# Designed miniproteins, single chains, continued (2), part 43

Each design is a single chain, and the fold is of that chain. pLDDT is the mean over its residues in the fold that is shown.

## One batch from the design tools (miniprotein)

Design m5554
Fold by ESMFold2-Fast:
Formats: sequence, structure tokens, C-alpha cells
Structure m5554 (fold): chain A 100 residues (1-100)
Amino acid sequence: SAAREALLRAAELAIIGDLDGALAVLEAAGFTPVLTDKDPVELAKEALEKAKEGKYEEAARLLADALATAKARLDAGELTPEEKAELVKLLKEIKKLASA
């Protein structure tokens, strides 16, 4: 319940570009973001697959890592427009599942 609500709210904020707000929601729900060397698009895909399985706690943890990693790359000028568009597409699908 709490994980699903946090996942929904974080996805909504991230879709409109409020990555700081999205990360704050996930952290307040107990999902501490971890910076990784992984592709944030691949982490977001994994989060979507966990959400499809109804595993909302795992989905929220993966989304926190995905958004933290995406923010770090965005701040470094290393996130391409194509990667940003793919992330937004994945976030919209996660939002649909969490709001169902």
C-alpha cells in the first residue's frame, strides 16, 4: 500500500521533471536512493517489471536507484534527450500500474 502510493507519487513528479521531489517521496517512504554504475533506463525497466508482478516495494527501491542515477547523469550533462524520453515513457507505464 505505502510502497504503491509512493511509487505512484514519485512517478508523477518525475514525469514533470521534479526529480528532487520524486526522490524525497521515495526516501520518506523508506526507499533510500543509491547511486549506481547501472543504466538508469535499465533500472527503470526493472522497476516496471516488478510493478507488473505487483512487487511494489521492489519496484519503489529500483525506481529510487533509477531516479538518483538519472539525476546524477543529468547534472553531469551525460543524460541524452533520447534516454530522458525513454525514462518518461517507462515512468508513465509505472504510473498506470500503480494507479490501477
Scores: mean pLDDT 88

Design m5555
Fold by ESMFold2-Fast:
Structure m5555 (fold): chain A 112 residues (1-112)
Amino acid sequence: PALGTLSGATTVAEGATLTLTMTAAVPLPADARVAWARAAAGGVGQGLAVDNGTPAEGAPSRYTASVSGNTATLTISGVTAADSGAYTFVAADAEGRVLAVSNPLAVTVVPA
């Protein structure tokens, strides 16, 4: 699978909007299944958004995701301390073949 570059603010004020962008080395197909996850250090990943904007079960409605070309974006509005963690991205085709993965990006939410 292609490696992608995950970028965004590594520190964000509580109540602000966090935007994370993953740029893949290859275009993401329109039918690609995309998953964003957050993990605390040493913890298991929690799914945040899947299928180009559909929130994962249990994810807050303030989480949105989109894909355009080779770029996937996760936007979290009204961030809270619970949004701190290591963020990762995975894209797979309709058959489950992994197309792109990101390195984890650590994000810390600080009091406003």
Scores: mean pLDDT 69

Design m5556
Fold by ESMFold2-Fast:
Structure m5556 (fold): chain A 55 residues (1-55)
Amino acid sequence: QPGPKAVALADRIVKLSGGELTRDEALAAIARAAGVPEVTDDAAEVFARRAGLTL
């Protein structure tokens, strides 16, 4: 199960997509982009910082 920061990042991406992505699709896209099998809270925070996003 993803942690609260991973969920927050996924929800942010869903909002940026205009609701075209689901949370699960956003999490899968983040994992693929980051080259990790699962999005941890640590990975989500690093990804957000590098992308210029605030969680």
Scores: mean pLDDT 76

Design m5557
Fold by ESMFold2-Fast:
Structure m5557 (fold): chain A 60 residues (1-60)
Amino acid sequence: MVEFRIRSKDVRKLIAAALIIIGEFPEAEVTIEGDELIVRAPDDPEVIAFLEELQKEFGE
């Protein structure tokens, strides 16, 4: 499992990212802590690339 973090001051963006991640990778674990979304997902290259793209779209 890889741990990935997306930070945004807009909690709605964190919720949207969490729903997208769960929809695409149901095995992923997501937790929102303040202004940060913490994701634990399979450490496959395609999963990592997807999470990096979401960070670019929803992150600061």
Scores: mean pLDDT 80

Design m5558
Fold by ESMFold2-Fast:
Structure m5558 (fold): chain A 70 residues (1-70)
Amino acid sequence: SSIQQQIAALQSRLAALEKELAELRKELERLEADPNADPFEVQLLRTEIETIEKQIAKIKEQIAALQAQA
C-alpha cells in the first residue's frame, strides 16, 4: 500500500477517535454537573478519556512520520 493510503487510513481513525473523545467529554461534563453521580463512574470515564487521548497522540505522531516520508 502507498504511504498516502496509510495516511488516509490513520486520518479516518483519528477523526473517529476525536468524535468519540468529544462525546465522552460531554458525558463527563454531564456527570460532573450531577450531584448524585457515582464517583466510580466518573473515575472510569476519566480513565477512558485519558486512554483515547493517548491513542490520538500516537496516531498524530504516526501521521506526522508518514507525511515526512511523502
Scores: mean pLDDT 89

Design m5559
Fold by ESMFold2-Fast:
Structure m5559 (fold): chain A 83 residues (1-83)
Amino acid sequence: MKVKELAEEALRHLVEAMKSTDPAERARHLQRARELMEEIEKIVKAPVFVRLEGPLGSSEVTRATVFVEKDGKEIEIARIELE
């Protein structure tokens, strides 16, 4: 499904942003992720959200999830597990 592919691409950009030590690189990846999220919102006609999970006290992300809230329910579009 095209929406899942867009969500997975957005998650990859978020991961690259978290790995980046350059503020400009981080900002660029975050902007790309936002653009992809907006494209998903246009397709699903609902707000799209991202949940990032990682170890306490670390900027490391071990799980990232893209989901939509529609009709009062959270619908998962894509998830990435990082090692």
Scores: mean pLDDT 77

Design m5560
Fold by ESMFold2-Fast:
Structure m5560 (fold): chain A 56 residues (1-56)
Amino acid sequence: SPVRKWTIEQMRLLAETVEEILRLRREGASEEEIEEVLEKHKQRFEQLSQEMERLL
């Protein structure tokens, strides 16, 4: 199922994003650096969602 594949991929993306944010916070990164990671996550999430919608 395209929906099942999308769900697994977006959950993986979320886990990777959380891990990156936790790493950055441990290293004393700025709020701006964390916002950049969140923006990249949002863009990738939107891309995966658009790819799924094309299959439905």
Scores: mean pLDDT 82

Design m5561
Fold by ESMFold2-Fast:
Structure m5561 (fold): chain A 119 residues (1-119)
Amino acid sequence: MEEQLKRLEEELAEARAANDRVREAVSLLQIGELLAKQGKLEEAIEYYEEAARIALELDPNSALAVSSYLLLGEVLAKQGKLEEAIEYYEKALKLAKERNLESTAKVIEEKLEKLKKEK
């Protein structure tokens, strides 16, 4: 896990040095996912928020923006912040529908239904 984190941090540094903002955002999401798996939910949120900012600057309707909002929703749900998690899932759903990503929208709707039943 520590070796995987180091590799992802090296990939992030390379993306930043190359001014490859898409790769930077992807690397930030991957680091956040690894931290979330370790139970470092607060740190994961910081990485996901940075990735979301980059994705929204590049193309607010991008698949990367949808993914960033989904991961924010998932980590907030793990923290028990159900209302905040619902808000991010609803943002992801809106973008998925605007892009006609039918399969993605259905997955988000299923996640929202499950989360609303937990309240």
Scores: mean pLDDT 84

Design m5562
Fold by ESMFold2-Fast:
Structure m5562 (fold): chain A 71 residues (1-71)
Amino acid sequence: SKAKLEKAIELLRKAAEALEAGDVATAREHLEEAAALEVPELANAVTVGLAEVLRAQGKVEEARALLEKAK
């Protein structure tokens, strides 16, 4: 629905702000909430955000695997 799309966009915006501030845990929570909304138009954006969280945590191989699966 349009309401889910708007909520997911807001969550992605908050996740980006958290990552910029170095708050990886908060970014992960917002991205997981966005993923749970299952908005197809934002699936790639959510996956990229989650991969960035994994990279920030030093989980480079997990980030690469997540991006490969989304291809």
Scores: mean pLDDT 85

Design m5563
Fold by ESMFold2-Fast:
Formats: sequence, C-alpha cells, structure tokens
Structure m5563 (fold): chain A 73 residues (1-73)
Amino acid sequence: KKQEEEEKKKRELEHKLVVLFTAYGILRAAEDFYEKLIEEGINVEQARADLVNTRRTMEEIEKEMKEIEEKLK
C-alpha cells in the first residue's frame, strides 16, 4: 500500500530529525563548556581543538537537518 510506505518513510525522517536535534543540543552544551574553559584559561589548547571539532560536527548535523526538513515539506 502506497500510503503505508509514505507514512513509514515520513516516520523514519521525523525520527532521524529528532535524533539529530537531540545530538545538536548535546553538542551546543559541549560548545558552551569548551568556550568557558577558554575564557577561564583552563587547558586552552585542548579546549580550542575540541571546540573546533564540536562546531564542525554541529555544522554537519545542521546541514543534514535542513536536508531532512526540505524532504518533509
């Protein structure tokens, strides 16, 4: 049934979007944590490296979320 296939695909995309949104929230908290470490002068070199990696991962997730949102419209 076409309707069941469309519903399943929509649910899979919605579930993936929720997972990505949750991951993005966790990474946002990590970003804030690393920014605070840099401001306080705590292990600044490692914190800067971790911040760059965190922001890069956030950009990748944001791009994937936008692609899914476009598919759901």
Scores: mean pLDDT 83

Design m5564
Fold by ESMFold2-Fast:
Structure m5564 (fold): chain A 86 residues (1-86)
Amino acid sequence: MKEELLKKAKELREQAKEKRREAQELLDEMRRLAQQASDLMKKGGSTEEVMELVERAVELARRARDLQNQAEKLEKEAKELEEKAK
């Protein structure tokens, strides 16, 4: 039924939106850490301190990417349901 497909598509889109929000929060924190690492490098800070910030930034970036990939899959499913409902 057309309404069933559209309702399911909306639910998937809501889930994707939440995952994209979480990913954006992680990316914002990642960018802050990357900026701190860059500033520390310019100031001649220790390699160990820079590497610690880079490691944290990489972890956040990977988690954000996983959430973005999940959101994209949900958005693709929602699009297919919307197309099928037409």
Scores: mean pLDDT 86

Design m5565
Fold by ESMFold2-Fast:
Structure m5565 (fold): chain A 66 residues (1-66)
Amino acid sequence: MRITEFSVDGRRYVTATVGDAFGTASLDTLSREEAIEEARKKALENQEKLEKLLKLVQELLAKALL
């Protein structure tokens, strides 16, 4: 997982990347540690949702081949 910090319009942000998914959180309203955890949580939730959909497709395919 990659964590990057950047600033836009004088505001600071943190982005976490997991696989092809990412999440961003503001450093203006959260501490650095809290922002990193929020960004990570969002990235992981997006990745897990994709994995669950893929698992359902695999189950349907297995039943269709039966």
Scores: mean pLDDT 76

Design m5566
Fold by ESMFold2-Fast:
Structure m5566 (fold): chain A 83 residues (1-83)
Amino acid sequence: MREELRRKGREYFEKGVKAFAEGKYEEAAEYFEKAARYFLEAGDYLGAAGAYYLLAEAYEKLGDKEKAAEARKKAEELAAKAK
């Protein structure tokens, strides 16, 4: 179960990275949110931290500074838990 959740997190993360590279920041944000949820369910805090970090960058590109700050804070918290 957890391995399947982590795989889905990875798949959505890769889709988010591709969308971000294409300038599709709204689509990228949706994929990074899905990736983070799957990584969290799998207990993969490093994967979730990475997804939230890129979610913050997507929100910065969209001009949503508040959501970007919240996502960045979440990434920092999750990275600390991955110790």
Scores: mean pLDDT 87

Design m5567
Fold by ESMFold2-Fast:
Structure m5567 (fold): chain A 55 residues (1-55)
Amino acid sequence: SEKGKEYVLKQLKEITEKVDKRLEEGAKKGEVDEASKNLLNGGKQISEITLKTLS
């Protein structure tokens, strides 16, 4: 369903944006670690794959 696809994509985007915000804030505070960077990269890859698959 169109609405279902839109909902999933919105949720994935919001999760990725939240991780990105935390990474950027941590970088400003000098608190960024490799685990946070890896989570962000993984989230972005999942979002890209999902967008291409559902679009």
Scores: mean pLDDT 70

Design m5568
Fold by ESMFold2-Fast:
Structure m5568 (fold): chain A 59 residues (1-59)
Amino acid sequence: SLKEEAEQLKKEGDIAEKNGDYVRAAELYRKAAELYHKSGDIEKAKEYYQRAVELEKKA
């Protein structure tokens, strides 16, 4: 499902962020946010979109 795909991308983003790969983490969080939005999870979509924007500033 879209929610399961979003959760997987979020977990991959978490790993990238832990490794200091902020560019990769931001890309993964943006994709997760898009899938959360499509699945109707607007709150998670906003959360991960904001995290992506913050990480792009560090990259």
Scores: mean pLDDT 86

Design m5569
Fold by ESMFold2-Fast:
Structure m5569 (fold): chain A 81 residues (1-81)
Amino acid sequence: SLEELARAVGQAIVDEAAARSGDPTRVDAKTLIEALERAGVPRELAEKAVQRAQEKSGMPEGWVDRDAAAEAATEAVREAL
């Protein structure tokens, strides 16, 4: 399904961004936006999704909780499809 595909792609993007961020529990916001853009998500959608994830996760500025990042990436991928 489209939802399953978006979730799988979103999770893969977050896993890559987390690995590049050097932290297993959180993702650097800029790294996540760049990973979403590489996957074909328009920058405006990527930035909006990451901003919402940051607000929801309560992490220090510039960081997103990995679970919140996965949810946001899934939504951004689904909107871009």
Scores: mean pLDDT 82

Design m5570
Fold by ESMFold2-Fast:
Parts: structure tokens; C-alpha cells; sequence
Structure m5570 (fold): chain A 68 residues (1-68)
């Protein structure tokens, strides 16, 4: 389905963008990208785990605990 293809592309792009921002130390941007991925796929365990790690790196430990 076109909608499935579009969602897979968006999730992949948001995840890649978040991961690259995370590796660059831009944790605020990484948080935003991973949040976008989870808006499309709320049960994406990898995106949720990466969001929790990005929160921890940004010093947002309470948010990290809620996600993890």
C-alpha cells in the first residue's frame, strides 16, 4: 500500500535523523526526531529505547524513565 510505503519511509528518515543527531551530541534534535518516529509507530521499541537514551543524554532523567 502507498500509505504503508510512505509511513515506512518517514519512520526510517526520522530514525536515521535522530540517530545521526544523537551521535553528533545534538540530543534535543535527536529527541524531536525520535518523537516523530513514535508518532507514526507508537510501538516501535527501537525508537522508544533511543528516545529514552536521548533524554538521559540531555539530562532529562524523569522523561527517560517514563519512556523506558
Amino acid sequence: KQEEIDKEVEITLYFIGGYLAYKAGDYETAIKWFEKALEIDPENEVARKMLAEAYRKAGKFEEAERIA
Scores: mean pLDDT 78

Design m5571
Fold by ESMFold2-Fast:
Formats: sequence, structure tokens, C-alpha cells
Structure m5571 (fold): chain A 76 residues (1-76)
Amino acid sequence: AEEEIRRLIREAAEHARLAVEYDKQGDSEKAREHAGKALRAHDQAVDLARKNGLDYSKVHSEATRAINDAMLEAEE
């Protein structure tokens, strides 16, 4: 479960970065697609934490930070 959660957080961050990159290229459709994938991966990580009795609030915070950091780095 913890390895799966870490993978989902990584996937969410990667899709968030791609969303910013496509938006910078003017590809709004691809940007929205990857933003949606980032949100879904985040939600899956939080849900998996809840189902396994883990601290889902901590997972939510970690995923949100990873997404925000990835987006900020891509904006450079």
C-alpha cells in the first residue's frame, strides 16, 4: 500500500508538470487532460490511504505539495 501511494503521488506530480508544460505551449486541451490525470492520481492515493487505515490527511498534504512543487518547477 505505501509503495502504491508513493507511486500515485509521483504520477500526480508528473501529470501536473505536463499540464503546465502543455499550457505554456498553448495546448489547452492536453493541459486539461494532464490536470485531470493529476487530480485522479491524487484522489486514488488519498483513497488508498483511507482504505488501509493510514493518515490520509498526511497523504493529501504530501500529494498536494508534490503537485504544487512540480507545477512551480515547470513554470520556470
Scores: mean pLDDT 85

Design m5572
Fold by ESMFold2-Fast:
Structure m5572 (fold): chain A 74 residues (1-74)
Amino acid sequence: APLPTEVQQEIVRLTREFIDFAEKMIKEGYSLEEVKKKLDEKVQELVAQAPSPEARRMIEAVGQAALDHVEQEL
């Protein structure tokens, strides 16, 4: 079964937010390592606040996707 609509919307929002944040940091002159560190910190904070184990796993996957995106740009 698919995730609840609220969880799906949150995943989409977080993915866009993480990518936008990473792109903004790159534009501001931060190194790839600094961007990765800040993204990891955001992922861990959101994982700690996750409402379910499924949401936690999805937040981690979103964080990894954002990191992969950043690596492809640099």
Scores: mean pLDDT 75

Design m5575
Fold by ESMFold2-Fast:
Structure m5575 (fold): chain A 70 residues (1-70)
Amino acid sequence: MVEELKKKAEELKEKAKEALKNGDFETAIRYMEELGKVLKELVKADPSMEPWVEEVEREVLRAYLEALDK
């Protein structure tokens, strides 16, 4: 269900951001991969969630770039 996928995505987003902040890239990448799968399923289930998915992706990308010090 959309709400369950949304909650799971939010949890994975926070875990990925925390791992990135701690320099644990192995753990962060695992959470980011799982998050990507959940976000794909969310958009397939409800295309109107695309703006929310884009927001989540931007937040994680911002944290990832910050951690890489690019």
Scores: mean pLDDT 82

Design m5576
Fold by ESMFold2-Fast:
Structure m5576 (fold): chain A 65 residues (1-65)
Amino acid sequence: SRSTALAAVRELLEAGYSGEMTLGEILERAKEEGDEGSVRGVETLLEEGFSGEMTLGEIRAQLLA
């Protein structure tokens, strides 16, 4: 749902990931840092149909449109 996706975006931004980072970049960094919550946040957005090539800022803009 849009609410689930928006919550995941918010959690990733609050965790310190930039809106300029792609989901793929965030997933790689979160796994490297052992940030299991952020890994789950990215997986949630991928399950909601967003591409690993989309930036967190692009996803947020789409959800708030």
Scores: mean pLDDT 86

Design m5577
Fold by ESMFold2-Fast:
Formats: sequence, structure tokens, C-alpha cells
Structure m5577 (fold): chain A 105 residues (1-105)
Amino acid sequence: NPAEAREEVKKLPEGEEKEEERGNRLTYLRRDSYDESRLSKVMYLDGDKEYVEKAKELLEKLFKEGQLKEAFLTGVSEIAVESLERMIEENLGPLLAVFLDGRKQ
């Protein structure tokens, strides 16, 4: 729920300015979804704190199971694009889409 997520973010000391910055990252990722330099930011996109934490836990689990490369978590490797494609193939795309579009949904 985007309205509920915004309300939770507003309870934080960093407030509206941090929410706007996160929103800009989200918009950028929508334009360049496969850009490796942006994948590391998926965990920091605007949304509910618990939702972000669960997404991070899932990504860390997949990394430990050898399903993701370190590049996906850092976004500093060319292979990050392949990691995103692999997540989509493994039906993680819908979860990632909901996370990225949290403000829209």
C-alpha cells in the first residue's frame, strides 16, 4: 500500500526529502531496468521498511545459495544485468516489480 508506506517514511527524521530522493532512484530504474549501476539501489528504493528488509533478506538468501552474484548487491559489475534476468526467469520478477512500483501500487 503506497499511502501506508509514505506514512511510515514520514515518521522517520529524514522525512520527505529522503522519500523524494528514493522516488528519483525508482524512476531511473524504471527507465534503465537492466542498467548494472542501478541494481544495488533496489534495496534502498522508497517503500515500507519491513518490505525493503524482506526483499533484502530474500536477495541475501539467493546470494548465499549461489543464485545471485555479489554484483547484484553492489551494482558495480557488468554481470548484474545477468543476475536480474536470472531473477525474472526464476519468477522473482513479480516480487521485484511490486517492490520497484511500491509507490504506484
Scores: mean pLDDT 42

Design m5578
Fold by ESMFold2-Fast:
Structure m5578 (fold): chain A 75 residues (1-75)
Amino acid sequence: DDEEEERLLRRAEELVEEAERALEEGNPFEAEILASMAIMAATVVYRYGSPKHQEEARKIIERAEEVARKAIEAA
């Protein structure tokens, strides 16, 4: 299921990038929602994926958690 894991990781990365952009544009509520969606997508791969993809998922989760934290502080 390597292709499905890669698709989920790509989706999660896109969501983190959108969350970062929303935060930069002064939309902390939107940023928190997008970051939460990224965490959900990456968490599926982190729990059930291959070791290689689990490490990629962990990094995405950490990045999304940082965006979510900043969004909460900005709200």
Scores: mean pLDDT 86

Design m5579
Fold by ESMFold2-Fast:
Structure m5579 (fold): chain A 65 residues (1-65)
Amino acid sequence: SEEAEELVKKALDYVNEAMRAYEEGNFDEAIELFDKAREYFRKAGHKELEQQVDKAKEIIRKKAA
């Protein structure tokens, strides 16, 4: 549906912003932005993309420690 496509676009925008925050060394901001992306992927019904976001967050947390 058009609604699901808009939700995916919003999730991808948050992923892009999270990656920028990560590149700048702002790991806490990157995690918060990935959390927002995860919620939009969840609303869109993309379980596999939710799982990929969870994996990205774990990698960031390991680097921040």
Scores: mean pLDDT 87

Design m5580
Fold by ESMFold2-Fast:
Structure m5580 (fold): chain A 55 residues (1-55)
Amino acid sequence: SLEDFYDSLTPEQLQGLLDLRRETLARVEKVAPGSPAVERLRQGIADLEAYLAKK
């Protein structure tokens, strides 16, 4: 599961993943603004932020 995956990462790796997702969102917004890919990336960022807030 995604939670098992996050549990396998160090805090530094989790922060790196969050930073990478934010950078990817910025790039995708330039290429395909308003696309479903933007929504999926925003959801992935929100899910990871929620996971980190529990720890």
Scores: mean pLDDT 84

Design m5581
Fold by ESMFold2-Fast:
Structure m5581 (fold): chain A 70 residues (1-70)
Amino acid sequence: MLEERVRRAAEEARAAVERLGESAEAYRAVAEALRVAAEYAAATLEGEERAAAVARLEALAAEYEARAAA
C-alpha cells in the first residue's frame, strides 16, 4: 500500500536523524536514502500509485535537503 510505504520511509528517516543527531551530514544522508526509496518505488509500483509514491518520497527528500542547507 502506497500510504504504508511512505509512512514507513518517513518514520525510518526520523529514527535515523534521532540516532545520528541533527546535523547537515545526517540530513543529507537521510535525503539520499529517501531518493533511493523513490527509485525503488518507481521500479516496483505502477500507474498512479507509482507517481504518488515517487512524488511524496521526493518531497520528503527535498525537505531534508533544505534542512541540511539551512
Scores: mean pLDDT 80

Design m5582
Fold by ESMFold2-Fast:
Structure m5582 (fold): chain A 84 residues (1-84)
Amino acid sequence: GEELEKLKKEYEELMKKYLETGTRLGVTQIRAGVLKIALSRATGEEKKELEKELEETEKEIKELEEEYEKLKKKLEELKKKLDE
């Protein structure tokens, strides 16, 4: 009885983290897009600052994509255990 309740709670917690990570990924991708537009118009020192911010933002996107895929796999594994 209690094992099913524990698995359900773990699934709900991972689902919440998955949705939050997906939202952060989407927002960060929008930020990268805005930075790319700004960078296309920038010159000199402003261009260097925007290039650095874009590089940092793209690194954050990569980390969020990796976390999102890990969470997806964990959710799929837990769902299989709940469905069995």
Scores: mean pLDDT 86

Design m5584
Fold by ESMFold2-Fast:
Structure m5584 (fold): chain A 84 residues (1-84)
Amino acid sequence: HMEKLEEFLKKSTPKQKAILYETEAGLLYMEAAVLRKELENLRKQGKITDEQAKEIETRISELVKQADELNEKAKKYRAEYEKK
């Protein structure tokens, strides 16, 4: 959950923050990949409508966007602690 992650991050070093954001981004990318495969299988079997497929595609896009944002945060914290 995002609130739990932010609370934990308040007590973390820049290095720990970078690792945590990178880990969370990785998990979101993995979830998006799983949904893409599931969507492909459902389409192939004719078990999904175009509207349902669009909803899943939107969710995949949202997960990728969130992961990209977390990766950007991780990159900033990584640059911060690598100065020392």
Scores: mean pLDDT 80

Design m5585
Fold by ESMFold2-Fast:
Structure m5585 (fold): chain A 74 residues (1-74)
Amino acid sequence: SREEFLREAEAATYVLSIAVLLSVAKRTKSVSEEALKELEELLERAAEAEAAGDVERARELYREAKELYDKDEK
């Protein structure tokens, strides 16, 4: 129960982190339109992983989003 809750909370944290990156990128115009679209797709996939309880997948998608943001930031 508690362990399941913590895993769900961890997955939700990754989804929220991607959403924050996307929000900042849109507001600051710090990444390309192509990268914004990829971040939106990663957010959608991370939300699906969260809904499935797949913490490992959500973590991987967060890593991909962060790497994309860091690489494409202007």
Scores: mean pLDDT 82

Design m5586
Fold by ESMFold2-Fast:
Structure m5586 (fold): chain A 89 residues (1-89)
Amino acid sequence: MTKEEQDEAYAEAKAALDEAKRSTPQEATELVAQLRAKIAELARENGEKGAAYYSAFVKVQNDQQSADLAAREQAEAEKAAREARERAE
């Protein structure tokens, strides 16, 4: 595969997963299911292309999970600081 095709695979997976993050939990489940179905169809038509799209999907998920963990840790720290301020007043 060309570098351009690999970049397109990552961009498409990222766009779909970013849309899922800003959607309701139900809509997010449907969007992820649609992306998985598309990857499966691509793998059926072209195994190499399907494998590349699946790898891009997994990479975006891992990147988002790492970002979500960092954001949650920051939110918990900010909540603890806010609760400490409220108790001091």
Scores: mean pLDDT 75

Design m5587
Fold by ESMFold2-Fast:
Structure m5587 (fold): chain A 55 residues (1-55)
Amino acid sequence: KPVVLPESLSKEEAIERIEKAIAELRAQAAASTDPRSKATYEALIAEAERVREQI
């Protein structure tokens, strides 16, 4: 689309950003031994994966 309105934000770009976020969250979860931090990262990863599935 010539205008590239935010209606799609480019599905590929959205997926790329989500995958990058997931990789970062997984790295932080692996590096952390704090159970609260791990739980938070895992929850965010699950949410990001769900969003990626929608795209």
Scores: mean pLDDT 74

Design m5588
Fold by ESMFold2-Fast:
Structure m5588 (fold): chain A 66 residues (1-66)
Amino acid sequence: MSLEELQEAARRAAESVAESGLPPGRRVLDLSGGGRLVIETREDGEVVVEVSQGDLSARAVARAAP
């Protein structure tokens, strides 16, 4: 997995979560490949996604359009 692929994955995940309207909270998922996915939904509707795989990490922020 390249850094660019990881960044794109984080961006898409943040946008999808923002559109889905998940309740506020922090969620941590361990990936089968030894990576980690952190999804934080804020009370204001902002979504922060951080993906890490080995020494690579990517962070994306999204908000659903009104």
Scores: mean pLDDT 77

Design m5589
Fold by ESMFold2-Fast:
Structure m5589 (fold): chain A 64 residues (1-64)
Amino acid sequence: GPEMERALRMVRGLELLRQEMGEELAVQYAMHNLGLSREQARELLRLIAEGRYEEAAELVLKNL
């Protein structure tokens, strides 16, 4: 649905941010802009690094 599509776009944005600026900046972006704890943000970036994009998007949706 539209919310999942938006979450997948956020996940793609985080992957690009991680690739261009590094993992720590992407973790901090997720914490400050998605309201995630550091633990949740690290798990999100781990799922992205493993190519588990749908699971990463589900984690984003659970915390919105």
Scores: mean pLDDT 86

Design m5590
Fold by ESMFold2-Fast:
Structure m5590 (fold): chain A 89 residues (1-89)
Amino acid sequence: MKLIEEAEKIYKETKEELKKILEEAKKKGAPEEFFKFIEESIKKLEEMVEEFKKLVEEGDYSKAPGKLYELKEEAKKIIEEAKELLKKS
């Protein structure tokens, strides 16, 4: 289904971007708290994608667009926050 594919694409692209940020953080000697933030953020996005998949599989299509929007906004927020933390490190 197109909605599940879109959610998985958001997760994959966000995870790849965060992985690049992690490599930069390693080179800069960022604190352990930074790496923990990234790990927790990836886990949160993974949980949001799984919740979205369940919603679509259960046929509750009325809530699916709203949950997809929340996933996109959370992904953007996590990337922006990670970049700001990296800049301060």
Scores: mean pLDDT 80

